# Designed miniproteins, single chains, continued (5), part 109

Each design is a single chain, and the fold is of that chain. pLDDT is the mean over its residues in the fold that is shown.

## One batch from the design tools (miniprotein)

Design m19784
Fold by ESMFold2-Fast:
Structure m19784 (fold): chain A 67 residues (1-67)
Amino acid sequence: MADILIALAEKEVERALADPSLIPAMIEALRRAKEQVAALLSGEARERVLAAIDEHIERLERALEEL
């Protein structure tokens, strides 16, 4: 399950990187997703998904600054 969520998030991040107008909305969506993941998952799976979402947010924030 965690691997599927990570793969779907990665695909959406790549889409936002191709269209910078989507980046702010994607960052907000990922922040909301973190809150849901923290509530629904536990243990190692939660840690893996939250870490992946944090990496995606950081990548999007860096891309927005480089525009």
Scores: mean pLDDT 76

Design m19785
Fold by ESMFold2-Fast:
Structure m19785 (fold): chain A 82 residues (1-82)
Amino acid sequence: MEEEIERKAQELADRFGLPVETVRRALEAGLKAAEESGGITPAVRDAIRQALEDAGVEVTPELVNALMDAVAEIWLKRKLEE
């Protein structure tokens, strides 16, 4: 699962011109919110936005949606395979 997060973080960091650590933190925050909520809920989006704001990154709908898609893919795959 960590390898999947790392791959997604690198891909999105390259796509949006952001530090890998910033993207990884946002993905981890989203995944934590998904675990706490039992699914992909508005809390996941809020967690992602907060992580980006804490890193001083401009929060755009494109970036948030890409991170939401990555979190949903990782979380659902984890639940189906575990």
Scores: mean pLDDT 82

Design m19786
Fold by ESMFold2-Fast:
Structure m19786 (fold): chain A 79 residues (1-79)
Amino acid sequence: MEIDPAEAAVLLYLAMGRTAEKLGDYDGAANDYIKAVEIAMEAGLRDYVEEAVNLLKEIIDKMSPEAKKKAEETIERAK
């Protein structure tokens, strides 16, 4: 089975973001989820774009204003 390098990168960033979230690092989680959205968008991985965007939305009110601005810009670009 050939693993798409883009899919592997998305899964890695989603895993890192979930770990950061569990540790209460919402800014770190936001940065990881934003990277997952960007890679998934570039690779045309629509289901992963939706998953990463939903994870960003779940923590949107828990992150810093700077991270929130980047997250909102990323969510808007993903539409």
Scores: mean pLDDT 86

Design m19787
Fold by ESMFold2-Fast:
Structure m19787 (fold): chain A 83 residues (1-83)
Amino acid sequence: SLDQLRKQKEELKNQIKDRMLANIGRPELMELAKRTLEAIESGSDDAEIDKLLEEVRALDPELADLLQQYRDVVLQIQQLEQQ
């Protein structure tokens, strides 16, 4: 349901924030993660998001997986809200 997806989105965003805080001493990863999150939230081109996710994955695969899950949930919510 839409309500379940919204809860999942909030939980994933909190997990992303926690993972970023754990990596606060890694400025390159923090910048890439921030850019990736902004690109997902703004609905940027899939190729741009895929490239950013690849760069995050090279530095922290766990954070990349969380960002990918966040992207999937955001797209599902957007699709349901347009119906």
Scores: mean pLDDT 85

Design m19788
Fold by ESMFold2-Fast:
Structure m19788 (fold): chain A 63 residues (1-63)
Amino acid sequence: MSAALRARIAEYRELLRKESGEKIEQMSEMARVMLTGLTEYFTGSPEEGARIMGERIREAQEK
């Protein structure tokens, strides 16, 4: 009986960990996109970076 309760708590902990991990992965992807935009702002024109991002969103929307 105690073991069942312990197992349930462990499962909850694992679930929480998994959820956090997924969020971190999603944040990593967003960070990558942001980094790419930032690089464009620094190496080229900030306007171009914003345009590229906008175009990408537009393409996804129109598609």
Scores: mean pLDDT 61

Design m19789
Fold by ESMFold2-Fast:
Structure m19789 (fold): chain A 68 residues (1-68)
Amino acid sequence: MKGAEGGREVGRRIAQGVPPTPEELAALKGDKEAADAASEEYRRLGGNTPEQAEALRALVEKGGTGEV
């Protein structure tokens, strides 16, 4: 997954109450455009509050902070 479309799909699922899979989280970690698109799509479809958008962003960041 490399691009906004993949990220939007993940964000849409989360907005509908479907948790992201480990594979989806890994894809978001490797693609900033996808991660950003997922956060924005979630905000548009379900998480229409800053708190919800921050929660999704924190989840992606937690999984996407470098390889250690």
Scores: mean pLDDT 64

Design m19790
Fold by ESMFold2-Fast:
Structure m19790 (fold): chain A 88 residues (1-88)
Amino acid sequence: SEPPAYVLDVPRRSTMTDEESERERREAYIGLVDVLRELGLMSEEEAEELRRMLESEDPEKREEAYQRILEINGRYQREVQEEYEKRL
């Protein structure tokens, strides 16, 4: 039997950082930056800088970008999840 859609229904951010390749990891974080910018959690200027850092090829700058994006995303995700659960 073939699996239905939603093969990636698990919100495992660790999968993006550990299981995925470094290239796919960077692409995922760039996508997260765009989402966070649209949600108003960061300015367009900050999003542009983070994308530059991700493409900078400097492992130190990329690690800083990953850390900052994860921190912002984690904070937002927890707040949204808590509010959603409270409404139930």
Scores: mean pLDDT 67

Design m19791
Fold by ESMFold2-Fast:
Structure m19791 (fold): chain A 98 residues (1-98)
Amino acid sequence: SETDAIFRAAKAAEELLKLVDEIHVRLPKTSLGEALANFLKEIGEKLGVPVKVEYGDKPQVTAKTPLGEVTASTDVPNAEGLAKAMEEALKKVRELLE
């Protein structure tokens, strides 16, 4: 469901911000994209992690860690696509930091 996807995206994004030095995201210019951008900026500010946001039709998450950079993208600019991109980025970061 969309509600489940939104929850998964937010949870993955919060966990990502705990593990990275910086995050760059490309989000759809929609109410959902803007809400997620604001959420990321707020959590990033609280954690001292820079968050850079741009808007576009192909969502992308780029996470910079001390051990390297990982990127995850989706061609689906909806809640499910955003959730999958965030979850993929989180998985890649965790695998890199092992």
Scores: mean pLDDT 86

Design m19792
Fold by ESMFold2-Fast:
Structure m19792 (fold): chain A 62 residues (1-62)
Amino acid sequence: MKELIQQAINEMFRGLSYLVEGDYQSALDSYQRALDNLKKAGAPESELQKVQALIDKVQQKI
């Protein structure tokens, strides 16, 4: 579980890096991987909603 959470954090930072570079598709892919890892780790719905909100915002820019 801790490893999945750490992987999700790493994917969120990767997504942020892509977002800053204007690579919205790669940012989306990274945030989607973060969401999947958080779901597998059994993260609470509030944390899943935060990542989903980031995905939704990035999708609006594509």
Scores: mean pLDDT 81

Design m19793
Fold by ESMFold2-Fast:
Structure m19793 (fold): chain A 76 residues (1-76)
Amino acid sequence: MGEQARDEAVEGFLKIGDEELAKQAKKALDDAIKKAKQTGDEGTKVLNQVAGEVSRKLGEAIRRKKEEEERRREEE
């Protein structure tokens, strides 16, 4: 129930070198997964929302990192 999404998000942030964001994403998703297991449908809605927000932030962070790397390569 969302453990794979948590692991993927944490790995994604670690790959871009942001250990603090990886830790925050892990905690947010772990808390949401725990709530989903306790409250069923309502907790699952929260988990889906948190997973969506984390995924969006990860995608934005990856895009920014790639743009910065491309810019540095252009300047070198």
Scores: mean pLDDT 76

Design m19794
Fold by ESMFold2-Fast:
Structure m19794 (fold): chain A 76 residues (1-76)
Amino acid sequence: PRELDATATAPPEAVVGEPVPVTVRAYDPETGELVAEQTDEVVPTEAGDHLLSGGVVTDEGDSALSPPVTVRVLPA
């Protein structure tokens, strides 16, 4: 199994209690082609800066863990 290159994207700002979509994309490190994409939702319960990361695993056993992205959560 190989480790893939992963990136995560999320909105730069969110509000407490509102769902934040976090999209992780995994790329082949040799070709740069997209291999897998997953979007999960996180509902922040506290205001402040949150570091969010995600992972994917392919059917071939290749895996990726994204570097964290910072989401600034504003109070409701």
Scores: mean pLDDT 80

Design m19795
Fold by ESMFold2-Fast:
Structure m19795 (fold): chain A 114 residues (1-114)
Amino acid sequence: MRARIEALREELRAERDPERRERLTEELARLLQEAGLPLEELEEAVELALAAAEAAGDAELAATYRRGLRSLRFQRALENEDYETIKKILEEEAKEKNKPEVAEKQIKAIEEKK
């Protein structure tokens, strides 16, 4: 299985066709989940998919992968009790949505859990 994951990862890096990149990304994500690999492996796969979508000029697909990557990073920050990283992610998301007041409320709720 690990050899197939490595092969797909390398194929995804070289692939320039948007449809094939999407299929390779889905297959890679599925294999990583089936293998029970840690969140770091999933983050790497999503980062490669994001770079691919950006290179292809697919703004909608790139936005989807950016949200997925942010969610994975947020989950890892929660697991590690990295409140500094949690705050940064929430602030970035709020700025992107033009809703800074939402981030302030979420950050306050996290601080109160300390």
Scores: mean pLDDT 67

Design m19796
Fold by ESMFold2-Fast:
Parts: C-alpha cells; structure tokens; sequence
Structure m19796 (fold): chain A 81 residues (1-81)
C-alpha cells in the first residue's frame, strides 16, 4: 500500500527536512516527528509507540508532503549485521 508523510509548521524545507508532522499508512494516521531525505526518496517518522513508519520511492511536494510505498522500517544508518 501507500504511505503519506506530511510536515506541519511554518518552516519546512524541500531539501532534507525534520519537523512535526503526520504519517498516514493503511488508513491509520499517527502524529510525531517526521523527516524526509530527497537523496534516498525516503520519508518517515516515529509514531506514538516508537515505531518507525515511512514511505520509500517517495514523491515529495514543495508543500512538505511525501507519498510513496509504505514501509514499517526506515533504513538504519548501520547495517543489520
């Protein structure tokens, strides 16, 4: 399915942004801190229970919205081994 990440606030960047926002996936919307990285086309955030939710191959708009394929895991900066 698809996931949509929306950044809220008056100061959102189109290049690598972090801020308050929402993640909507499988009809569920959670509010928290969200980020997107245009270099990897990845957008995501941490929901209220500490679970990462996001979108891969995301298309970001200048309004701070990114939509793409739903992913329950944001890639870790460290490899899993």
Amino acid sequence: GKATVVMEGADVSTVGAVGPGTVTSNGKTVKGTVAYDPATKTAGGVDADGTFRGATNATATSAGTATGEASARIPSPAPPG
Scores: mean pLDDT 61

Design m19797
Fold by ESMFold2-Fast:
Structure m19797 (fold): chain A 74 residues (1-74)
Amino acid sequence: MVTTPEEIAALLQEYIGDLFSEATVRTLVTSLELQSVSDLAQVTKEDLIEKANLDEETAERLYELIKKLLESLK
């Protein structure tokens, strides 16, 4: 079970690391206050734009990747 921001960052880095830098992934975890996979499941595109300071196109792409990641964990 992924239970810390560090573990969430590592999980995201493995899944999206080819598309986003480690610094960007850590910013996402911090800005969205991600502590668990359950928190990740509650993330919206609006959260990515407003809290993580992502543009709309990047937020849409990342949101789709997060949804695919969550499906792979079920």
Scores: mean pLDDT 74

Design m19798
Fold by ESMFold2-Fast:
Structure m19798 (fold): chain A 101 residues (1-101)
Amino acid sequence: SHMEERINELKKKAEEYTKQAKDLVDELNKKMQPIVDELEATRKALEEAKGDPEKSKELEEQYRKVMEQAKNARKTVMKDAEKINQLIEESKKLQEEIEKL
């Protein structure tokens, strides 16, 4: 039956898109985690340096640099999020085609 073969191919394609989306989410999280960790570490160091003007100035400059890295990473994250959403939408379209068969 050509219909069963068509349904199986659509299911396989939908699963491939879902897997690609999940892999991209995992890669994005892995990429962002070091920036989040560095922001938290620098914030804690700034609180501990309260009352040391020289150390506070150095840590404020470091925090500014990490914030700039976070802003640049956000631009990449937005593009990756759009691709993830596209893959999810393609998977949904294939699932809708299966339901119509």
Scores: mean pLDDT 85

Design m19799
Fold by ESMFold2-Fast:
Structure m19799 (fold): chain A 58 residues (1-58)
Amino acid sequence: SAEMAEKVKKVLLQQKDTTGSLTDEQVERIAEAVRNASDDPVDQGLAMDRVIAEIKAE
């Protein structure tokens, strides 16, 4: 799911200036979680949600 990871990274980078909440490192962590997930969209979503929850807990 490298293609989906790059798409997610692009969308998050475009939105970060509006939200002000995510650093470049945090965006890359989310993209890496999607990249390492299976090609199943549900697995990709769960991996992304997990990393976002970890970032929010920091």
Scores: mean pLDDT 71

Design m19800
Fold by ESMFold2-Fast:
Structure m19800 (fold): chain A 67 residues (1-67)
Amino acid sequence: SEEKIKRASELAEKAQGAIYKGNLEEARQLIEEMRALAEDSERAGDKQTAAYANRLVELLEKKLEEA
């Protein structure tokens, strides 16, 4: 849904900010919240939100590995 897509974007922005500041534990927590959102969306048949959230998780995990 549009609301869940917005929430995924907000979580991603917070996670990126945490990585940038070196707060890696906060970033990991936010990435886990995004994984949960993706899984819930997939179970609900909201493939658009699930795909979007999963893509953000992959990008954030890559950034976290580089930090």
Scores: mean pLDDT 85

Design m19801
Fold by ESMFold2-Fast:
Structure m19801 (fold): chain A 65 residues (1-65)
Amino acid sequence: NSLEKGAEAVEAAGRPATAAEIRALIAEAKASTDPAKRAGYTLAAIGLILEAHLKGALPAVPGLV
């Protein structure tokens, strides 16, 4: 999915710790039965991907721009 592709792009850009954090948030979202918690974890993952992009670590993220 787009979030996993975003995590892969962040890892490839030399930010493996941030990529691991994004993947952990995706896993929490998938494990959550509460839609509000699921949405919160998903938005947090998107936020980390966007932050990496804005800091110039990611020149392009396919499917997220």
Scores: mean pLDDT 73

Design m19802
Fold by ESMFold2-Fast:
Structure m19802 (fold): chain A 116 residues (1-116)
Amino acid sequence: MTQEERLKKAKEYLEKILDATGPDFLTNVPEELRDTYMKFLYYLTGVVLSEEEKKEAEKLFNSLSPEQRVYLLGLVYPAALLTNRDPEEVAKKLVLFVKKYAEERGLPVPSLLQPT
């Protein structure tokens, strides 16, 4: 799978989740959307960030409280384990991807990803 195809798949699954649950989906994913959510994370794990995007992702992740970071690590852990990726790397990708997608679509950023 190409990087472009992987990004497209991740965006398609994220859009399905947002359409069904709204912006705060990270803390309230229904059972019926669990498979869609896991597919989103699975495609996201293989997304390659540019050096600029890596810096932005790290800055965004480090702006969150310790409690928010631990919660995010828990959310991505199964997908990270299945793809042999570092959970922190995947959590940073999740924060950046969801924030940029929300901003691109004019949607509010999920509360879990906002600084406290």
Scores: mean pLDDT 77

Design m19803
Fold by ESMFold2-Fast:
Structure m19803 (fold): chain A 95 residues (1-95)
Amino acid sequence: MPSLEELLSQLSPESRERLAEILEYLIANPLDILGVLDRLEELYDTLSDQEQQALDAIFSLIWDRALDLYFHKKMPWEDAMKEAAEEALRVLREV
């Protein structure tokens, strides 16, 4: 499986800036699934097929991390989702 860093590097700089805004929104609003999905749909409409595949894999990894924190660390879902998004945003800012 490609790493989060490898997947993020497949996105253009412009797409990474837009993703950072979505991740910041998710961190501030971890239970607003519809607000996150609306922002993701707007981003998808601007992406190439390859970038769409990378974005799908990125969110799959964020979701899997949130589930791990929720089930194995017994974190509240809101806190698990926020932490997973914060970890992803840190990696994104390093690429």
Scores: mean pLDDT 83

Design m19804
Fold by ESMFold2-Fast:
Order: structure tokens, then C-alpha cells, then sequence
Structure m19804 (fold): chain A 93 residues (1-93)
């Protein structure tokens, strides 16, 4: 009974660490979306300063917008899949 309790506590610790790793990956993806938004704001500033042409900024905005849309959809799917995997691992406790 004591050996069984110790084994159960060790499995709980392993599952908590896996859940933490999944949460960190999610945070990293959200940070990347924030960085893309910050980059767009910086490009608009450079246009006002005359350092970048409006055409170059428009092309960059379109590329980032399409990339952000695709990444947001992919991140949304990955978040759902990782959430389900974390729940399944929690249920094995």
C-alpha cells in the first residue's frame, strides 16, 4: 500500500511536468502572434518617418496578414489538440 502510494505520487509529478511543458508551448505561440503585431506597428512608424515606401509596407502587411490568419488557425487547432492530450494524460492518473 505504501509502495503503491509512492508510485501514484511519482506518476502525478510526471503528468504535472508534461502539462507544464504543453502550457509553455502555448505561451510561446501566443508571444509570436504578439511580435507580428508589434512589427506591423513599427512598419507604420517607418512610413511616417519616410524610411520605407508605402508599397513595401503594403506588401509586408498583406504577407503578415495572410501568415497571421494561417498561423492563428493552425495555433487554434494545436491548442485544441494539446488541451485534449493534457486531459487524457490527467485522466490516466
Amino acid sequence: SESALKAALEKEKELREKHKELSLEIAEKLIRIGLETSYLLELERKVKEGKVSEKEVEEAKELIKENSKTKNEEIGKELEEKGKKAEEEQAKL
Scores: mean pLDDT 65

Design m19805
Fold by ESMFold2-Fast:
Structure m19805 (fold): chain A 90 residues (1-90)
Amino acid sequence: SFEKKLTPETLEALKATLQAAQELAAALEDPSASLEERRAAAERLLAAAKELLEKFKKYKDVSEEELKELEETIKELERRIEELDAQIAA
């Protein structure tokens, strides 16, 4: 599998991104979570995803399509954070 060829650093970045995604999902499902808590979870996922993208760009086994999908996910997450910031400011 592709995952078995990753460096330890890239595998840790992937694990961190998955953990951050789970934390954002939990915050979005929690009706008691504040907009600030959801924003913080989204920001953590954005940081992890950007680190993962930089590491993936160094791998020849990562397809251009997979890189593009991750870049599009990062852009969507940035837009969601802007929307949360607007809601907090209102």
Scores: mean pLDDT 78

Design m19806
Fold by ESMFold2-Fast:
Structure m19806 (fold): chain A 75 residues (1-75)
Amino acid sequence: SELDKLLEEFERIEKEIAEALHRGDYEKMREKLKEFKELMPKLIEELSKVFPPEVVKEAEEHLKALIKKLEEIAK
């Protein structure tokens, strides 16, 4: 499914962010966070097809909070 493909892509990006953070490669970390943010609206759209609105809203808020914290680390 499109959701499965998106989840695989997000797992790849998450791994790359973690690896960049582990190496102290903040430039690469910022690059991958940007890629994550660009794909997030499509993920929320696909999640909205399979989950209740309240669950999707909670997931979106948690993802946005996580991205903000990681962007602060990568400054």
Scores: mean pLDDT 85

Design m19807
Fold by ESMFold2-Fast:
Structure m19807 (fold): chain A 84 residues (1-84)
Amino acid sequence: HHMEVQAEADRLIAELEKAVEEAVKTGDYPRAIGRVMTAAIEGTPEVKRRVADALEELSEKYKDNPELAKVLRQAALTLRNIVG
């Protein structure tokens, strides 16, 4: 029951996790997150929802880094508002 759209979402989530790890090292949160956001915005509503869910989970994981957590939560809200 796994469709190609689920595989696409999983790929974007993996790229997001890598981008967040890079952002923690460089401090360039907008650059790292923006790349994943651009790809997700071009995706289906299902892809956007799954990426938004992953962004929220990552914001909880990195809650001790308030600047990163805020960027991740804002990105999730942006994707949820575009879905419609």
Scores: mean pLDDT 75

Design m19808
Fold by ESMFold2-Fast:
Structure m19808 (fold): chain A 92 residues (1-92)
Amino acid sequence: ELSEKEKEELEEVLKLLEKLVNAKSLEEALELEEKLIEFLQKASEKVQNLVLEAIEEARPLVDPSKSDLEQLQIIAKVIIKKIKELLEKNKP
């Protein structure tokens, strides 16, 4: 079960990832990725581990024929889905 602090941290991660999915350039996406990494370094260990696990689940879905931007967006979509499922499961 998620604490209120962990839920707030996951909601912030979702906001950054949704911006990344809507990024129009690789430069914009990389800036958002850096902001996400900085946030995660300060986040709870449980939140960090959940995001890392979602990234590992997304790795086999990366298509080498896709652009770097599209690959980052695919990973972001997988993490978004996992976080939304966890937040829904932890609602009263």
Scores: mean pLDDT 81

Design m19809
Fold by ESMFold2-Fast:
Structure m19809 (fold): chain A 88 residues (1-88)
Amino acid sequence: SKGLEGGKKGIEYAEKGKGKEAAEEAIRGGQAASLEGEKKGNIEAAMMGGSGVVAGGVGLVLATKGYEEEAAELGRKGAELAIEGAEL
């Protein structure tokens, strides 16, 4: 699934300290997980994916301001939420 793909890539980028890329993949994975959850009628999955988008979005803003480490941490958390949502 695209939710799992985005989440896995987000974690990989976060482990490499690539905060911007981690946050972007957390947003992508979270959006996909949210949509997949909605299609299944699983509100918990949709909300978990949405939470991944929020975490990734904040991370992306931080990355644009040069807070790469903080962006990587939020990107990782958002990516983990995208994976959890995609697995529901």
Scores: mean pLDDT 88

Design m19810
Fold by ESMFold2-Fast:
Structure m19810 (fold): chain A 83 residues (1-83)
Amino acid sequence: EKEEKRRKLFDEMVDLGVEALKLAVDITVKRIELGLPPARSVEESEEIRKKAFTPEELASIDAYVAELNARERKIQEELEKLK
């Protein structure tokens, strides 16, 4: 059962990675649709985000990113417990 739990956690981590990739693609597509250049620095990245999204959209994106990060940490903690 320990190996089954590890497999499930790895599958959840892969799914999390796919969700994160889809979000990154959606953000990139919106940036391109708005004719904004790619970020070359952290400062440019923040300026592009503010131009591409409304404050409400940014809050939603940040909340979703925080959720993905929390899920990743939980998966990592559960994997550590199975060592």
Scores: mean pLDDT 78

Design m19811
Fold by ESMFold2-Fast:
Structure m19811 (fold): chain A 81 residues (1-81)
Amino acid sequence: GLILPGVLRDVTPEGAFVELLSTLPGLKPGDAVALHVDGQKRPLLGRVSAVDRARNGFGVRFDEPPPVELRDGQRVLVEVP
C-alpha cells in the first residue's frame, strides 16, 4: 500500500473527510484504507465512501467507532491500495 499524509475534516463517530497533503491517488468508493494516528499502535480501518478531487481528498466510513477522540485538523498518515 501507498502511505500518504493527510488531515482529518468533518469528523464524526462514523467517518471523516481526509484532505490529502499530496496528490490524490486512483481511489474509488469501497476501497479499504487505514488511518495511522499519532499515539495509536493500531490503525483505524475504514472504506472510501466518496472521492472529492476538488478538495483533494475522500470521505471515509470507519469499520468501527474510533477508540480515541478524533478532531478536525488532526494530522494522519493514510495507507491506501
Scores: mean pLDDT 81

Design m19812
Fold by ESMFold2-Fast:
Structure m19812 (fold): chain A 67 residues (1-67)
Amino acid sequence: SMVEERLEEIVDKVIEKYNLPEEYRPKLLELARESYEGFLALGLDEETALRWTEMIVEGDAAYLSKL
């Protein structure tokens, strides 16, 4: 779906930004899907849910980059 492509773009962007190993991609993508679905369940619209998902994924990527 177009939403799945946008979630993959979010994950790929943070992997590049924080120079993470590609092996983190599947776990970050699962986090992105779960976060997005959770935000939709709270009644957020698609664009807001994607924005908040990006913040969650970026926070985790930033943490992983320090390990």
Scores: mean pLDDT 89

Design m19813
Fold by ESMFold2-Fast:
Structure m19813 (fold): chain A 87 residues (1-87)
Amino acid sequence: SRAEELERQLEEMRAAPRSDVARAAELAAEALRLQAEAQGAEVVDVEIEGDTVTVTIRLPDGTIVTLTVRVREDGSVEPVDIRREAG
């Protein structure tokens, strides 16, 4: 029925977009992925948790780099942590 369809659409609208920050985090994750690939790195993993984006990359020498950034409401990106491990 149309009532059931409207209830489903309301649930979907309530769930997405959850915030401008969530969309900014998705865009930041994609930008970081493209930047890593441009540097010749292999993107191993990308994780988005709320306003936090974690990207794990493998450099050509086998070094694993894990970069964690926080996305602010204005769409700006702030580095939180960077870790390097020999591959």
Scores: mean pLDDT 73

Design m19814
Fold by ESMFold2-Fast:
Structure m19814 (fold): chain A 140 residues (1-140)
Amino acid sequence: VEAYLHLLAGEAAYRQGKYDEAIKHFERAIELGDGETRAIALAVLAVAYAQKGDTEKARKYIEEVEKFLKENPDLARAYVYLGDAYLELGEYDKAIEWYNKALKINPNSPVAYRVLAEAYEKKGETEKAEEYRQKADDIR
């Protein structure tokens, strides 16, 4: 219960741009939690550290999540956050790979198509970015 409440509080702080507060909540969720709660908290923490420019901490948390997902492959939410972390690190091909894994689990995700479009745009593949934006708009 406590680990999950810290995950929710961290996500709320993150959405409000309160990144330092979000990080504290995610660290507490990792300390108290296991399984899915810990994996999601680690994935969002990787994004937060990548956005702060702390590449070493971002990569450490990416590796922990990748290890968990190798044994627990059906957590689509964690795949999107891993893609976001790689996108923030400028590793666009890795971001695209993780977003495609999320789409295999949930093929009707407008969010996954939109972040794929962003990754292709950042690579300079404008035609492919537009294709994925159209796919996102075609989903209800």
Scores: mean pLDDT 80

Design m19815
Fold by ESMFold2-Fast:
Structure m19815 (fold): chain A 91 residues (1-91)
Amino acid sequence: EPLTGKQTAAALYAAVLADPSLSEEEKEYVRNYLIGPRLFASDLLPRVSVRHPELLELAIKAARETDPSLPFQELVDAVLARVKAELEARK
């Protein structure tokens, strides 16, 4: 099934927040000021896609498996938790 726009946005935010090449200051900025569909207009998306395309793939998979009816921040947090758990399982 195709992802909803909300699930796609949540996956992109989760991938950014899981990216180890981004500083904590950049991640805090994303959390506080770019939450929601605004990420599609952000220059951070191309940076994540170039450095860690596998994070986007994991986040998209996690978003598809997460309840799409969750409020956006809770959806982002749930997707992020799944991505982090998958990354830890691979270490």
Scores: mean pLDDT 70

Design m19816
Fold by ESMFold2-Fast:
Structure m19816 (fold): chain A 56 residues (1-56)
Amino acid sequence: ALKQKEQLAGEVIWQTVKNNPVLAKKFWELINAGVTSVEELAKQLGLQQALDILSA
């Protein structure tokens, strides 16, 4: 289901951001700029694993 894919991709984004201060800074810059979609966050952060989950 789409929601399940978004949840898994969001989890990958969160785990990566949580352990990387540079990506954490960029993540919050994107949120403050109004980027709230999991797909756009994955694209802007360069997280191919999250994009692969969304396109599966």
Scores: mean pLDDT 79

Design m19817
Fold by ESMFold2-Fast:
Structure m19817 (fold): chain A 70 residues (1-70)
Amino acid sequence: SERLLNTTKKIGENSVLLASASSPEVAAQLRDSTKNTGEYLASKSDLKDKILEETKKYVKEIEEIEKKKK
């Protein structure tokens, strides 16, 4: 549903912001949490592919933040 897609975007955006302000260890935890939550929401939605695509985008942004901190 559109609601689950919007939830995925909000979680992703907030996780990126928190990762930028956090330690590398917390950034890694946020990456894993964002991936797991996105996969869960995708499993409950008819918009699975769109949710997975958005999740992948935010996970990559957090990975880049994590790399810059290490």
Scores: mean pLDDT 84

Design m19818
Fold by ESMFold2-Fast:
Structure m19818 (fold): chain A 72 residues (1-72)
Amino acid sequence: DKPAVQLEIQALKDEMQERETLRKEYLEKEISELRKKGVPQSGIDYLIEKEKKNMEAEKKEVEEKITRIEQS
């Protein structure tokens, strides 16, 4: 097993985690601004659910890339 393969897989995992963290921080800032503007909680909940679905789709794409690397 080549160390380079494990490093590549780890890099993909780290990149995904960093993107999720940045997206969560962005979402929290947007939620704070929406609350200041008096947007109802139902509208905020809708935004949160939409972002969760988007993040789940990106996670699946990263998992596919990792699987291809592991099989090579």
Scores: mean pLDDT 81

